Designed miniproteins, single chains. Designs and how they scored, part 87

Each design is a single chain, and the fold is of that chain. pLDDT is the mean over its residues in the fold that is shown.

## One batch from the design tools (miniprotein)

Design m3216
Fold by ESMFold2-Fast:
Structure m3216 (fold): chain A 88 residues (1-88)
Amino acid sequence: MYSEEEIKAYNENFEPFVKGMEEIFRKEGASEEQLEKFREVMEKIDELRKKMLTASPEEAKELALRIGKARDLLIEGDYEGALEVLNA
């Protein structure tokens, strides 16, 4: 039911994406420290998502692409890379 492709399709729906990712990480045995890093990444994604509400169409598209890139890095377990992409 959950797949990387399904999660990618959910990038336009933030809440389903967050819940899906957190559930996957928990089932894979993520530690509390890893879950805290995951939440930090998701909080930054939420901040960028909120910025999209006041952004130009071009800026909003760039923010959406950065969110998508960070999501892909999270699926790979690269929390540091995800944070770097979101902070760029």
Scores: mean pLDDT 70

Design m3217
Fold by ESMFold2-Fast:
Structure m3217 (fold): chain A 61 residues (1-61)
Amino acid sequence: LSDEARSLLQRAVSQAVEQNPDASPAEILQTARQLVQQADVSPEVRAEVLAALDAGLASLG
C-alpha cells in the first residue's frame, strides 16, 4: 500500500471503531469500507484501501 492508502485505512478503521465501539471486527471493517467510499482521495488510493479491507473481511469469514 502507498503511504496515502495506509493513512486512509488507519483513519477509516479508527472512525469506524469510534462510531461503533461494541461492533464486531467484521462490522468495523464494513463501516470503514463505507467511509473509504466517501473519502476525497484519488480513485487509485481508494481502490487500494478497499482491496485491503475486502481481504481483511475475507480472512474473518
Scores: mean pLDDT 81

Design m3218
Fold by ESMFold2-Fast:
Structure m3218 (fold): chain A 57 residues (1-57)
Amino acid sequence: SNREEALRYLQKAASAIVEGNEEEAEEYLKKALELASPELAEGIKRAYEQVKEEVER
């Protein structure tokens, strides 16, 4: 389903940002948001922002 696929891309985005690959992370995030419903997209943005906050200091 589009929901599961969007969450897979979110997971890839999170992994990329942990590795310091900000460009790849942004690309995966865009893909996740493209596949997500408006409600899911809000959750994805919040989850990604939390991961970035924890990694980038």
Scores: mean pLDDT 82

Design m3219
Fold by ESMFold2-Fast:
Structure m3219 (fold): chain A 70 residues (1-70)
Amino acid sequence: GSMAEARRRQLEEALRKVRETAEKYGLPEDVIRALEEQIRANAEAGDVLTPEQAEAMVRAVKNALDSPIP
């Protein structure tokens, strides 16, 4: 086992959790893709999100979309 292998598995789980949670909330595909791209970019920068952090990110985006600027 290696740190790279563990990080790859965590990234795969985080991306899976993002898509499942975002689809459950009915987020549009463009938003889901943007979230996936952000998670991949964070991983490339050395900051791999946990599945729980990924779910929290989706919830934050959903809350922001449900609170439009007046």
Scores: mean pLDDT 80

Design m3220
Fold by ESMFold2-Fast:
Structure m3220 (fold): chain A 90 residues (1-90)
Amino acid sequence: SLEEEIRRLAAEAMQAIVDNDYEKFLEALDRLVEVLEKHLTPEQAAEVRRIYEELKKKIDEAKKLTPEQRKNDMLAALGEFLRRLRELLS
């Protein structure tokens, strides 16, 4: 199901942050966004893409921090991203 696929990809993204695997993290999120865009209106799809671009900027800024702080900020940013997606899809 779509819900199961979203949950799996979100879990892969979370695990990638823990593993400090930025490539895997972005791959999981790119797939998540692509899956969502196929099921959304053009307006919702554009908003998802905008939120994702904001997340990528936060990830880039987090690279300037210590490894511990970076993981915390990345997890918080991912949590906020997923919360915004849930609100958009409600």
Scores: mean pLDDT 80

Design m3221
Fold by ESMFold2-Fast:
Structure m3221 (fold): chain A 88 residues (1-88)
Amino acid sequence: NREEIWRRVVELSEELIENPTAENAERLAELLEELGYEDLAELFRKAAEGKLTDEQVKGIANSALLLALTELKDKEGLEEVYERIKNS
């Protein structure tokens, strides 16, 4: 279901922020495409192809993470991510 896909987006986004891999970026692109987020999925496909900088990959991964936590209504997760971004 959509909620399980969003939980997977959270997991892969956090993995990509800590240890960027083409495999995780491609998997995120597939999940986001299933969820109807075509433009964001295309950005993760470019990340998987090595076409984005590490900072750009981290930026889009944080965006996907915030989106997923919002859809899951995870207030605590959202607060933690906002604090990480502010302290970066």
Scores: mean pLDDT 84

Design m3222
Fold by ESMFold2-Fast:
Structure m3222 (fold): chain A 52 residues (1-52)
Amino acid sequence: SPEDDLAEAYRLLRDKGVSRDEAGQLVNRALNETDFDLKKAAELLREKAKTL
């Protein structure tokens, strides 16, 4: 589901060493940037995690 995709992206950020607070802020920013398109937000977060 889109919610599961977003949760997986959050976990990936955490596994890359992003703190809980920072990962939460990145999720909020991605959601605002995509007008709460959960799939698109998850894609943005996964791409960001690849660059960390």
Scores: mean pLDDT 84

Design m3223
Fold by ESMFold2-Fast:
Structure m3223 (fold): chain A 68 residues (1-68)
Amino acid sequence: SSSSTSSSLSSSQQQLDDLQRQLADDIGRAPTDSERQAIIDERTPQLNALSSQVSSLSSNLNSIISSS
C-alpha cells in the first residue's frame, strides 16, 4: 500500500538526516584532516545507500499516486 511506502520513506529520510547530523558532529570533533577524511570515506557509502533508498521509495510512491 502507499501508506507503507510513505512510512518507509519517512523512516529512511529521518535516518538519512540523523546520519548526516552525526557525520557533521564527528567531523567537527576530528582533530586532523586525515581523521576527518577517514570519517567521510567510511560514512559516504551509508549516506549514498540511504539517499538511493529514499529516491527509490519516493519514485515508487509517485508511481502509485500517478496510477490513480
Scores: mean pLDDT 81

Design m3224
Fold by ESMFold2-Fast:
Order: sequence, then C-alpha cells, then structure tokens
Structure m3224 (fold): chain A 74 residues (1-74)
Amino acid sequence: SALRDSLSPLERAVLETLYEAGRPLTAAELARRLGVSQSAVRRALQRLVERGLVATIPGVRTLYALTALGRAAV
C-alpha cells in the first residue's frame, strides 16, 4: 500500500514484528527480535505513534500495540 511504501525499512519491520507476534511488545523485545539497538527502535516507534500506526500502553513496562491503521499498513 502507499502507506506501507512511505515507511522506512525499520518502521516496516517493527509493524511486521508486532503483527507476527499478535500481542503488544516492549521496545526491548522489538530490539532483540530485530537485532537493532533499543534507541533505533524507540525512534521508529516514536514516528509510528505520531502517524497513528502504533499505540503506547503505559504500565510497569511500556508496551506498544499495532492499531487498526497499522494492521492495514502491513
């Protein structure tokens, strides 16, 4: 889709990983699964949250969940 095509490779990989996991993940879990730094994942997550493709779930640890729009981008 045009939305998917506008994403960086890391942003796309984050969305795909959340979709494949079928559950919210922490930035640390995403970094481990993707083999990248947590800082790189946090920058990608910030952009995805700003675009409404990912939502934050506050708690003892912050979780990141794929939105309906984010599912459409995968």
Scores: mean pLDDT 86

Design m3225
Fold by ESMFold2-Fast:
Structure m3225 (fold): chain A 58 residues (1-58)
Amino acid sequence: SSLLEAAQELRRRAEELRREAEEIRRAGGDPLEAEFLEGMAALLEGVAAWLERKAAAG
């Protein structure tokens, strides 16, 4: 399903953003930038979950 492929890509992007946020926090960088990236990851995960539910519904 194209919806499941899109959901998988969004989840990969979310993981990349969370990893970048963790790297920023580890390096003692800007905590607001880390929070922003974590927030973006959460939004992408939410969209992925919605797409997965839509794919399951047919």
Scores: mean pLDDT 90

Design m3226
Fold by ESMFold2-Fast:
Structure m3226 (fold): chain A 94 residues (1-94)
Amino acid sequence: MKKIFPKKPITPEERRALVSPEVRALADEGLKEIKTEIEKLSKNERVKQIAIDIVEAFVRLIELYAESPEEVKRHLEEIKKNIPKLIDFLEKRL
């Protein structure tokens, strides 16, 4: 009956308050690795910035809704596999 999700739009800080420390640590480390991969795959600063923003938003959603550290790890690995496709898409569109 009580909603765990806030009624108003939540900030990144408020999202992190709802997440277990283990899930949060995995999301932060995974995001760091993904940002490094994006930096290696694209030389276009605008493409890199947009890709990082998209991936960060997606990782923060996984962080908020994941119920286990194992679920976070699986989603982060799928994101990593799809980073080259995202970069190619953005470079063709931008």
Scores: mean pLDDT 75

Design m3227
Fold by ESMFold2-Fast:
Structure m3227 (fold): chain A 70 residues (1-70)
Amino acid sequence: SPEVIALRRERLELAFEYSKKIKELQAQIEKHRDVDPEKAEQYEAELKNLHKEMQKKLDELTARIRALEA
């Protein structure tokens, strides 16, 4: 129970950190879209990679939580 609570908090904190980074990258994409399309494309690629990294790390924490609850 305490271990599950700690992991749920860790997962929530990690999700919030990724959400913040995603919003920052989206803001950079919008700023550069009309002025520097190549820079915007680089940020879009970074955002795509960040989404994949986020999904993997959150899924790993979810699996650990489920293992402790089973």
Scores: mean pLDDT 86

Design m3228
Fold by ESMFold2-Fast:
Structure m3228 (fold): chain A 83 residues (1-83)
Amino acid sequence: EEKRKEAEELIKKARELLEEGKKALEAGDYDKALELYRKALELAEEARRIAKEIGDEELVKEALELEMEIGVWELEAAVKKVT
């Protein structure tokens, strides 16, 4: 189904952005890390909306778990930027 593939691609791209954000965080580039995490979150949220629309509960769960993981890393980068 088209929408399922779209949601899966969005999750993959969000995971890639999360990993790039982690690399930026390790390099001390907190602004870049925050930008990458925000982009990752937007994609994960879009994937969740599509997953919910098509009734794929496992895909909704995967997207929500990714959103939660991104949120934790975004908080860490934000704290490091101001301290």
Scores: mean pLDDT 88

Design m3229
Fold by ESMFold2-Fast:
Structure m3229 (fold): chain A 68 residues (1-68)
Amino acid sequence: MEEVEKRRQKAIETLKELLAFAEKRGDEPRVQRIREQLELLENDPEGYLKRVAELQKKRAERIKALEG
């Protein structure tokens, strides 16, 4: 419970930093993607975090393969 809220808060903070950086650069496509992720986190944080965890699980092996 507390861990879910902590992960959500950290993700929101990270996305807000990335949003500010992308806005400074005028990177419209990235700004749009980050805003969409922020909306999902604010409207359905548990559903978003569950979906991200599933995607990260699939990404973990790909990162290991690309690292070589």
Scores: mean pLDDT 72

Design m3230
Fold by ESMFold2-Fast:
Structure m3230 (fold): chain A 69 residues (1-69)
Amino acid sequence: GPIDEREVNLALAEIALTISLKDITDPEVREAARERGLQLAEEKLKAGEPVTFSDVQRVVDEVLAEAAA
């Protein structure tokens, strides 16, 4: 069957998140970053915009900054 482009992009976003989150030792912070990253990916895909690795990394950095405050 045809592969949904949105499903492919979401899977790539999940892979990028997994790579970016591997060094986060706090499981609560790691889960928060993952959830925000997936939410951003879904919102961008609904808007017809591409999800980039830089978008994922920015979300991770924002969550880490919040956790450090």
Scores: mean pLDDT 74

Design m3231
Fold by ESMFold2-Fast:
Structure m3231 (fold): chain A 76 residues (1-76)
Amino acid sequence: SDEYLRLGAVYANQGNYEEAIKYAEEALKLDPNNALAWTVLGRAYAGLGNNEKAEEYYKKALELDPTNELAKANLA
């Protein structure tokens, strides 16, 4: 849902990556093809220092939406 995705992005911006992951995962339960939710997960895991998971999730976001400039920027 838009609400969960918005909360995930807000928590990621605040550096609260655990809450960002929680809300991004809730968004993905509602729509597993939500490229922005995968992007939020990538950003949160990158913030936690888990670069392998971050890369996987950014790639997933690009597979779902090849025009996702935010995911592209984070993979370059």
Scores: mean pLDDT 81

Design m3232
Fold by ESMFold2-Fast:
Structure m3232 (fold): chain A 64 residues (1-64)
Amino acid sequence: MLGRATLVAKEDTALVGDPLVELKKGQELEAEILAVHEDGFITVRLLSNGTIAKVGLDKVEVRE
């Protein structure tokens, strides 16, 4: 785990996990950053429900 962060959607998007989590532009989610990938994606665990999901850094801002 790299640390806790707030994910802020830059645009309407989705976190790819089980379940899929849809975000609207400006929506914030509390998460733990588990990995940062060379393809510009991050793997996160959502604090609200424990869902592990992947999202592009072009779609979300990470605030620590």
Scores: mean pLDDT 78

Design m3233
Fold by ESMFold2-Fast:
Structure m3233 (fold): chain A 57 residues (1-57)
Amino acid sequence: MSKEKREKMVESVREAVEKEPEAAPLYAAIARHEYEKAGDPETAELLVRAAEEAAKK
C-alpha cells in the first residue's frame, strides 16, 4: 500500500474512533487481522496505533 493510502486510512480510523471510542478495539483487531494477513504488517500497525491514540482523546 502506498504512503498516501496509508495516511488516508489512518485518518479514517482516527475520525471513526473519535466519534465512537468504544469501537477502537474493533478497528484495531480488524486492521491487524486483515492487513497483516494480506502481507502488509506496516499498515496493520499504523491503523492499530491510530485507533488506540484516537480512543485516548
Scores: mean pLDDT 76

Design m3234
Fold by ESMFold2-Fast:
Structure m3234 (fold): chain A 58 residues (1-58)
Amino acid sequence: VTREEVAAALQEFYDHPAASSAEKLALATQVGDLVAAGDLDGAYAVARQALERAKAKA
């Protein structure tokens, strides 16, 4: 997984209408921490899970 793929997944979540401001802030913190730790696979998984949950709510 690349940083660009993580950024793309995070952007899809931010653009989703079911994503709340609180969820966006929480996800930004989690993804940022994982990227800083070098865990790009974990960062991508967290962003994808958030997007799938948002899609399920819509």
Scores: mean pLDDT 78

Design m3235
Fold by ESMFold2-Fast:
Structure m3235 (fold): chain A 68 residues (1-68)
Amino acid sequence: HMSVEELRERARELIKEAREAIAAGDWDKFQETVLELVRIIQELRTLDPAFADEMAAELDRVIREAMA
């Protein structure tokens, strides 16, 4: 599996991709990106719980933005 460093970098990348998908109106890409990010956050909860909580909060913000 990915290292903690790789998981953190991937989570940041996925947040950016999710926001870009919203801006583009690409809902298929948005759903795919959110699902992958949730899986990575679950892995990070054991390895880096503080960062996992930060990413979960960012994801909540992104989802609220998508629903607006």
Scores: mean pLDDT 85

Design m3236
Fold by ESMFold2-Fast:
Structure m3236 (fold): chain A 60 residues (1-60)
Amino acid sequence: SIKEKMDEIYKEALEKIREALAAGDTRKVVEIVNEFIDKLKEAGASLEEIAKYLNDLFKA
């Protein structure tokens, strides 16, 4: 399903962001966030769904 695909994209992005933050690579965090948004758009996510996933990502 679209939701399962979005949840997988979220999990992958969260792991990559944690790794980049541990390395102190702020530029890489921005790149990962941009790729995350693009992947959600390609998966068919609405703007509301993208906003929710971004909010969840920054709260994790």
Scores: mean pLDDT 82

Design m3237
Fold by ESMFold2-Fast:
Structure m3237 (fold): chain A 75 residues (1-75)
Amino acid sequence: SAPLSAEEQERLRAFLEEETALVEKLLADPSLSEEERELLEKVLEILREAQRLIDEGRYEEAFQLLLRAPQELAE
């Protein structure tokens, strides 16, 4: 597998910032069901783990984690 380019790394950071802000905004809705809240909290945990990997310079691992997120959320 090829490493991410600098441009791809920048786009990944921007995507992660936008998605994190969106999930945090959704979680601020007091009308969410318990199941919806639990799902969004799991999404937020995945996004925060991806951010941690990026902060460690592990961009490829962050990208792979985000690609697997739909499977992680289904379990």
Scores: mean pLDDT 82

Design m3238
Fold by ESMFold2-Fast:
Structure m3238 (fold): chain A 65 residues (1-65)
Amino acid sequence: SAELRAAVATFDTDGDGVISTAELAAVLRAHGMPVRPGLSMPELLELMRRMGVEPTSEEIAAAFA
């Protein structure tokens, strides 16, 4: 639950408290990750966890301010 909140807080660019698979995939691609089209939200989160992607305070600040 905390990891999902962190992902929403970092990657929710529209600020509605819900992250789409397209938004998360775009962020992962921006970080140089090979994201396949058609990945579901659980698959994208699993990929992020496996690659050790952690949102930093700077990334959170950039997303919301």
Scores: mean pLDDT 56

Design m3239
Fold by ESMFold2-Fast:
Structure m3239 (fold): chain A 75 residues (1-75)
Amino acid sequence: MTQTITSHSQATNFINSHRDQNLLITIYIDGRQIGQFRLTAGNDQQYSRLTNALNQAVNYGQANNQRIDVQATPA
């Protein structure tokens, strides 16, 4: 699944909807891959790392008028 993120609320909702799944999350800025983050069900440290990275990407996208996309794939 690929989703465009335009706000911190959407970022939080995306992360929370995946907390019980084993996934690889890829973040793109304006079509360019900037990072990949493993999520393991129940691993709060991995969720915190993804939350920080995605919020930074949202801040950057808003400041530079660039699109932020996230992709969730099975891991």
Scores: mean pLDDT 82

Design m3240
Fold by ESMFold2-Fast:
Structure m3240 (fold): chain A 62 residues (1-62)
Amino acid sequence: MDADRLREEGDRLFREGDELSRQGSEAQRRGDYETARRLFEEALRKYEEGRELYRRAEELAR
C-alpha cells in the first residue's frame, strides 16, 4: 500500500466522521442527548482511525 492509498482511506474515514458529527449535532438540537453522545463518540473514533492512516502515510513518504 502506498502513501496515497492510506491518505485516501483516511479521507474516507474523515468524511464518515463529519457525517456522524452532523447527525450528532442534529440529535442534540432535537434534545436526543443520548443519541447525540453515541454519534459524537462514533465520529471521534472515525477521526482517530483517519489520523492513524495519515500517520502511516507520512512514514511511507519518507
Scores: mean pLDDT 85

Design m3241
Fold by ESMFold2-Fast:
Structure m3241 (fold): chain A 61 residues (1-61)
Amino acid sequence: DLIEKAQYLAVKGMEYASKGNYEEAIRLLKEALRLLEEDPNASESAIETIRKKIEEAEQKL
């Protein structure tokens, strides 16, 4: 399940961001975004949320 895999990666990405490891956070969040974009059942809101999380993490580099 691509959505389940994307959720797992997003959670891990957010955990790394909370620890200040923004490089790893961005990598995991981008992978989550890729999986959500490949799944036609993924909500646009979920995709937008991950994009914003990536932008926030990139501002911390």
Scores: mean pLDDT 83

Design m3242
Fold by ESMFold2-Fast:
Structure m3242 (fold): chain A 73 residues (1-73)
Amino acid sequence: MEEKEKKVLEEAKKLVEKGIEEGKIRLGVAKAGSLIANEIDDPERLERLLQELARYTQEKMKEKNQTIEPEPA
């Protein structure tokens, strides 16, 4: 990954972790997604980073036994 992408993804992951810990997963994911969208202008890179964030979120949700309804595709 490019340095900028890695940094943004790391900050986004922290927002997701905080959201999961506080039981505000949807809000945490929304903040993380907004951060990535604001920093990444390329649609293909944006989609890829959002997919990585989604995978990370799912993994952390399973670890904490938390579940939220996914948005429609």
Scores: mean pLDDT 75

Design m3243
Fold by ESMFold2-Fast:
Structure m3243 (fold): chain A 79 residues (1-79)
Amino acid sequence: AALRDAEIADEAARRAAEAIKAGDYERAAEILREAAEKVEIPEVQELLLKAAEAAEKGDVEKALAYLAEAGRILAEEIS
């Protein structure tokens, strides 16, 4: 579960970052919400949804902070 969730979250973060670079905050939020539906760890789901909300509002720093926290949790679950 943790390895699969890490792969999903990493791919979503990369795609969301591309959308943010293009100025498409709405698309970035969609990508992150779709990833939240696919991950199984509840804490990671919550952080992806918070990142999506921040991205939709154009709060890039907050969105990246939530994604970093999700990545930290996933790294600890795998280790």
Scores: mean pLDDT 82

Design m3244
Fold by ESMFold2-Fast:
Structure m3244 (fold): chain A 121 residues (1-121)
Amino acid sequence: EKYEEAYKLGKEIDKEAEEAVQRVVALTDRYIAEIAKLDPEKAQELAEKRRYAVEHGSAEDLGRVTEEALRTYAELMAKKDPENAEEIVKQAEEDRRRSLEDLQKAAIVHDTRVRLRRNQA
């Protein structure tokens, strides 16, 4: 019986998913900090949504908050610094793409964990 091996593998899978989520959280918090310099009320709203998504939501919920933070920052910077708006938007789009990749990895890891537990005989 490979119950102990399956359990240890499950813990490693959970750790990889947690690390991916932590990277998305760190990116989102960085954008929220920049938004706070431009619009502190909106930054507070996003910080609360981000906290709720991590504590009570899904990876998809976190992805939506991340996208809202990136969009908000791009819009605020387009007003403050229109000459550099295009580069700021491109950077935000790249950060959004990397966040979606990390969240997809977290979702795949969860599915793999469920399958491994079901195939344990």
Scores: mean pLDDT 76

Design m3245
Fold by ESMFold2-Fast:
Structure m3245 (fold): chain A 63 residues (1-63)
Amino acid sequence: SEEEIRRLAEEVARLARELGAYVTPQDILRQFKKENLTPEQALEKLKEMIDRLREILAQRRAR
């Protein structure tokens, strides 16, 4: 759903900011529209981004 996509985009933006990168959920959603992603593709990409950001954050915390 659009609400789920928006929530995941917000989580990506939150994690990115924690790592020092300023990005908004709107920036992420705009990029997905430019790439002509389907809702299913957007959900998969958002989950992949969250996993990657969490791995980076965990690696930094382990130091």
Scores: mean pLDDT 81

Design m3246
Fold by ESMFold2-Fast:
Structure m3246 (fold): chain A 65 residues (1-65)
Amino acid sequence: MKLPPEAAELVREALVKVIDGKYEEALELFKQALSLLSEEEQKILLEKMKEIPELKPIADELESL
């Protein structure tokens, strides 16, 4: 998946927050990353996140917004 550098940085920071158990901060960073993406890119990112078990709950919550 092709991400703009700014969105890729936010996704990386969000992943660090997930590892640190900072769920709320991770969710906020993923929301910011999605806001920088087109509708098609958002769909691809969410689909890719759902393939990773640790990220599935976050991806499901982001889709429910």
Scores: mean pLDDT 79

Design m3247
Fold by ESMFold2-Fast:
Structure m3247 (fold): chain A 87 residues (1-87)
Amino acid sequence: GSAPDEVEVDIALIEIYLAIVKTLGGSEEDVRRVAEKILEIAERLKDNPEALEHIAQGVEDAAARSKDPGVAAVLRETAERIRELLK
């Protein structure tokens, strides 16, 4: 797996992306682009189940706070894909 400091940086980057998604209010395409970046970082953390569970929960929280049903659907799909990495 990644060094501990690299894992913390990757988690922080995902938290920043989630904050952007929560406030962006942009198109479904814009949110999907952010989701793809989150998934790229999650793939690097696939041997760190605690980090992946934390990230999946954060994405699920972002989906629950989304006012747009299309945006919420993209985020729920993203969280599910992250949870598949936990298997």
Scores: mean pLDDT 74

Design m3248
Fold by ESMFold2-Fast:
Structure m3248 (fold): chain A 62 residues (1-62)
Amino acid sequence: SAADRAGAAAGAAGRAALAAGGDNPEVSKQYAIGGEKAGGVGDASSPSGSLAGARAAATAHQ
């Protein structure tokens, strides 16, 4: 349940980051950082967890 919620949030953040990246690379980088923290699967205080969550969400959504 918590993992599902984190995955859904990371997916939304990943989509937003990709959309922003299509126009402005600097804005895309800021959204990617935000998405990484918002999409932390399990723990935002863990950089590995946050990054993995954001990456997993971006990969999972096709």
Scores: mean pLDDT 52

Design m3249
Fold by ESMFold2-Fast:
Structure m3249 (fold): chain A 71 residues (1-71)
Amino acid sequence: MVEEVSLAAKEAVDRAPPEARPVIAQTVGGLVRKGASPEEIREALLKVADAAREHGPEAAQKVGDEILASL
């Protein structure tokens, strides 16, 4: 479980600009705290990484916040 989450976080970090790393870490922490599954965490992190890549870390933060609010 923890290792699967770590791999998902690494994949998201590798796909996103460096400035999005803190947002990815916060999103992982929030999802784990809410009891999200490894699959839900991976899907959420990919959405956050894609938002960061296309629109920057501020857009990634908004997407992360929306995902956490939906759980």
Scores: mean pLDDT 78

Design m3250
Fold by ESMFold2-Fast:
Structure m3250 (fold): chain A 55 residues (1-55)
Amino acid sequence: GEKERQEILRKIGDKLLAIGEAVEEKYTGKEPVPLTDDPEAQELLKESVEKFKKA
């Protein structure tokens, strides 16, 4: 129902906010690392694409 849809959207929003804060903290006062040299970032991108294709 609509209430459950709103709850899911809220949870996604909370996760995105936490990710945004973590990213900002990593880049504030720290040197960036190239994505090509970060296997975890590459894997997250692959997982996101696969989930998007499934949904």
Scores: mean pLDDT 62

Design m3251
Fold by ESMFold2-Fast:
Structure m3251 (fold): chain A 55 residues (1-55)
Amino acid sequence: TTFLLVTATASSKEAAVAAANNISAALEAAGFTVVASSVKKSGANWTATVLASKS
């Protein structure tokens, strides 16, 4: 099993949520299963994090 952690930083919450959704869709299209995702504010920016696995 392979794990992949992908992060993206955005200037707005909406952009970070869109990034998380786009990353999740791309990873699922590549044969990964999304096991966790989060969007958090850090200072002036928002960070999207997606954890996926592939057997």
Scores: mean pLDDT 85

Design m3252
Fold by ESMFold2-Fast:
Structure m3252 (fold): chain A 70 residues (1-70)
Amino acid sequence: EKEEFIERLKKGLDDAGVPEELKEKLLELAKKLLESNSLDEVGEEVALFFVEWAEENNLTQDEIKELGKK
């Protein structure tokens, strides 16, 4: 479900200490892409973007794996 994916992203960003302004922009982008049925590839890029960003901020592999799932 898209709500579950967004909640995972929100928690990951919050745990990484991302500023609320940046977090809001990233979550809004993810929501828009998930709401589009025709943009599967773009949705994957958003997930990979968050996974890569989380890895740069030393999140655990378990959290990275969750963020990478669709």
Scores: mean pLDDT 61

Design m3253
Fold by ESMFold2-Fast:
Structure m3253 (fold): chain A 62 residues (1-62)
Amino acid sequence: MVFYIPVSEATKEKLIGKKTAEDIVDQNGNVLVKKGDILTQEMVDKLIAAKVPYVKVEVEVP
């Protein structure tokens, strides 16, 4: 299952450890995170700094 999660300090803990479902790019088209990457604290901090509004993540449903 795929979810869109807002990128902020409040959602940081929820984002860490999730697998990205698509490439994440900044407002200038620079690739920040690749599809299939597992989000780390550093990656989430980079997304917040770049003011990325949301990310698409894969979540397995039991």
Scores: mean pLDDT 78

Design m3254
Fold by ESMFold2-Fast:
Structure m3254 (fold): chain A 57 residues (1-57)
Amino acid sequence: SDVELLVARHELEELVAQGIISEEEAEEILKLVADGRYDEAAARIRALYERKGVTPP
């Protein structure tokens, strides 16, 4: 869980830096990861990548 939170934080910071999401959206996704709501966090990340037209990792 600590590793997943670290990876999620890094990926979300990259998405914010690229202008794909806001810091607020990144914090909301991080809260889902911290709460163990991984499916919901993954779904939101996937939707953000789809908005950019990029295949999610």
Scores: mean pLDDT 74

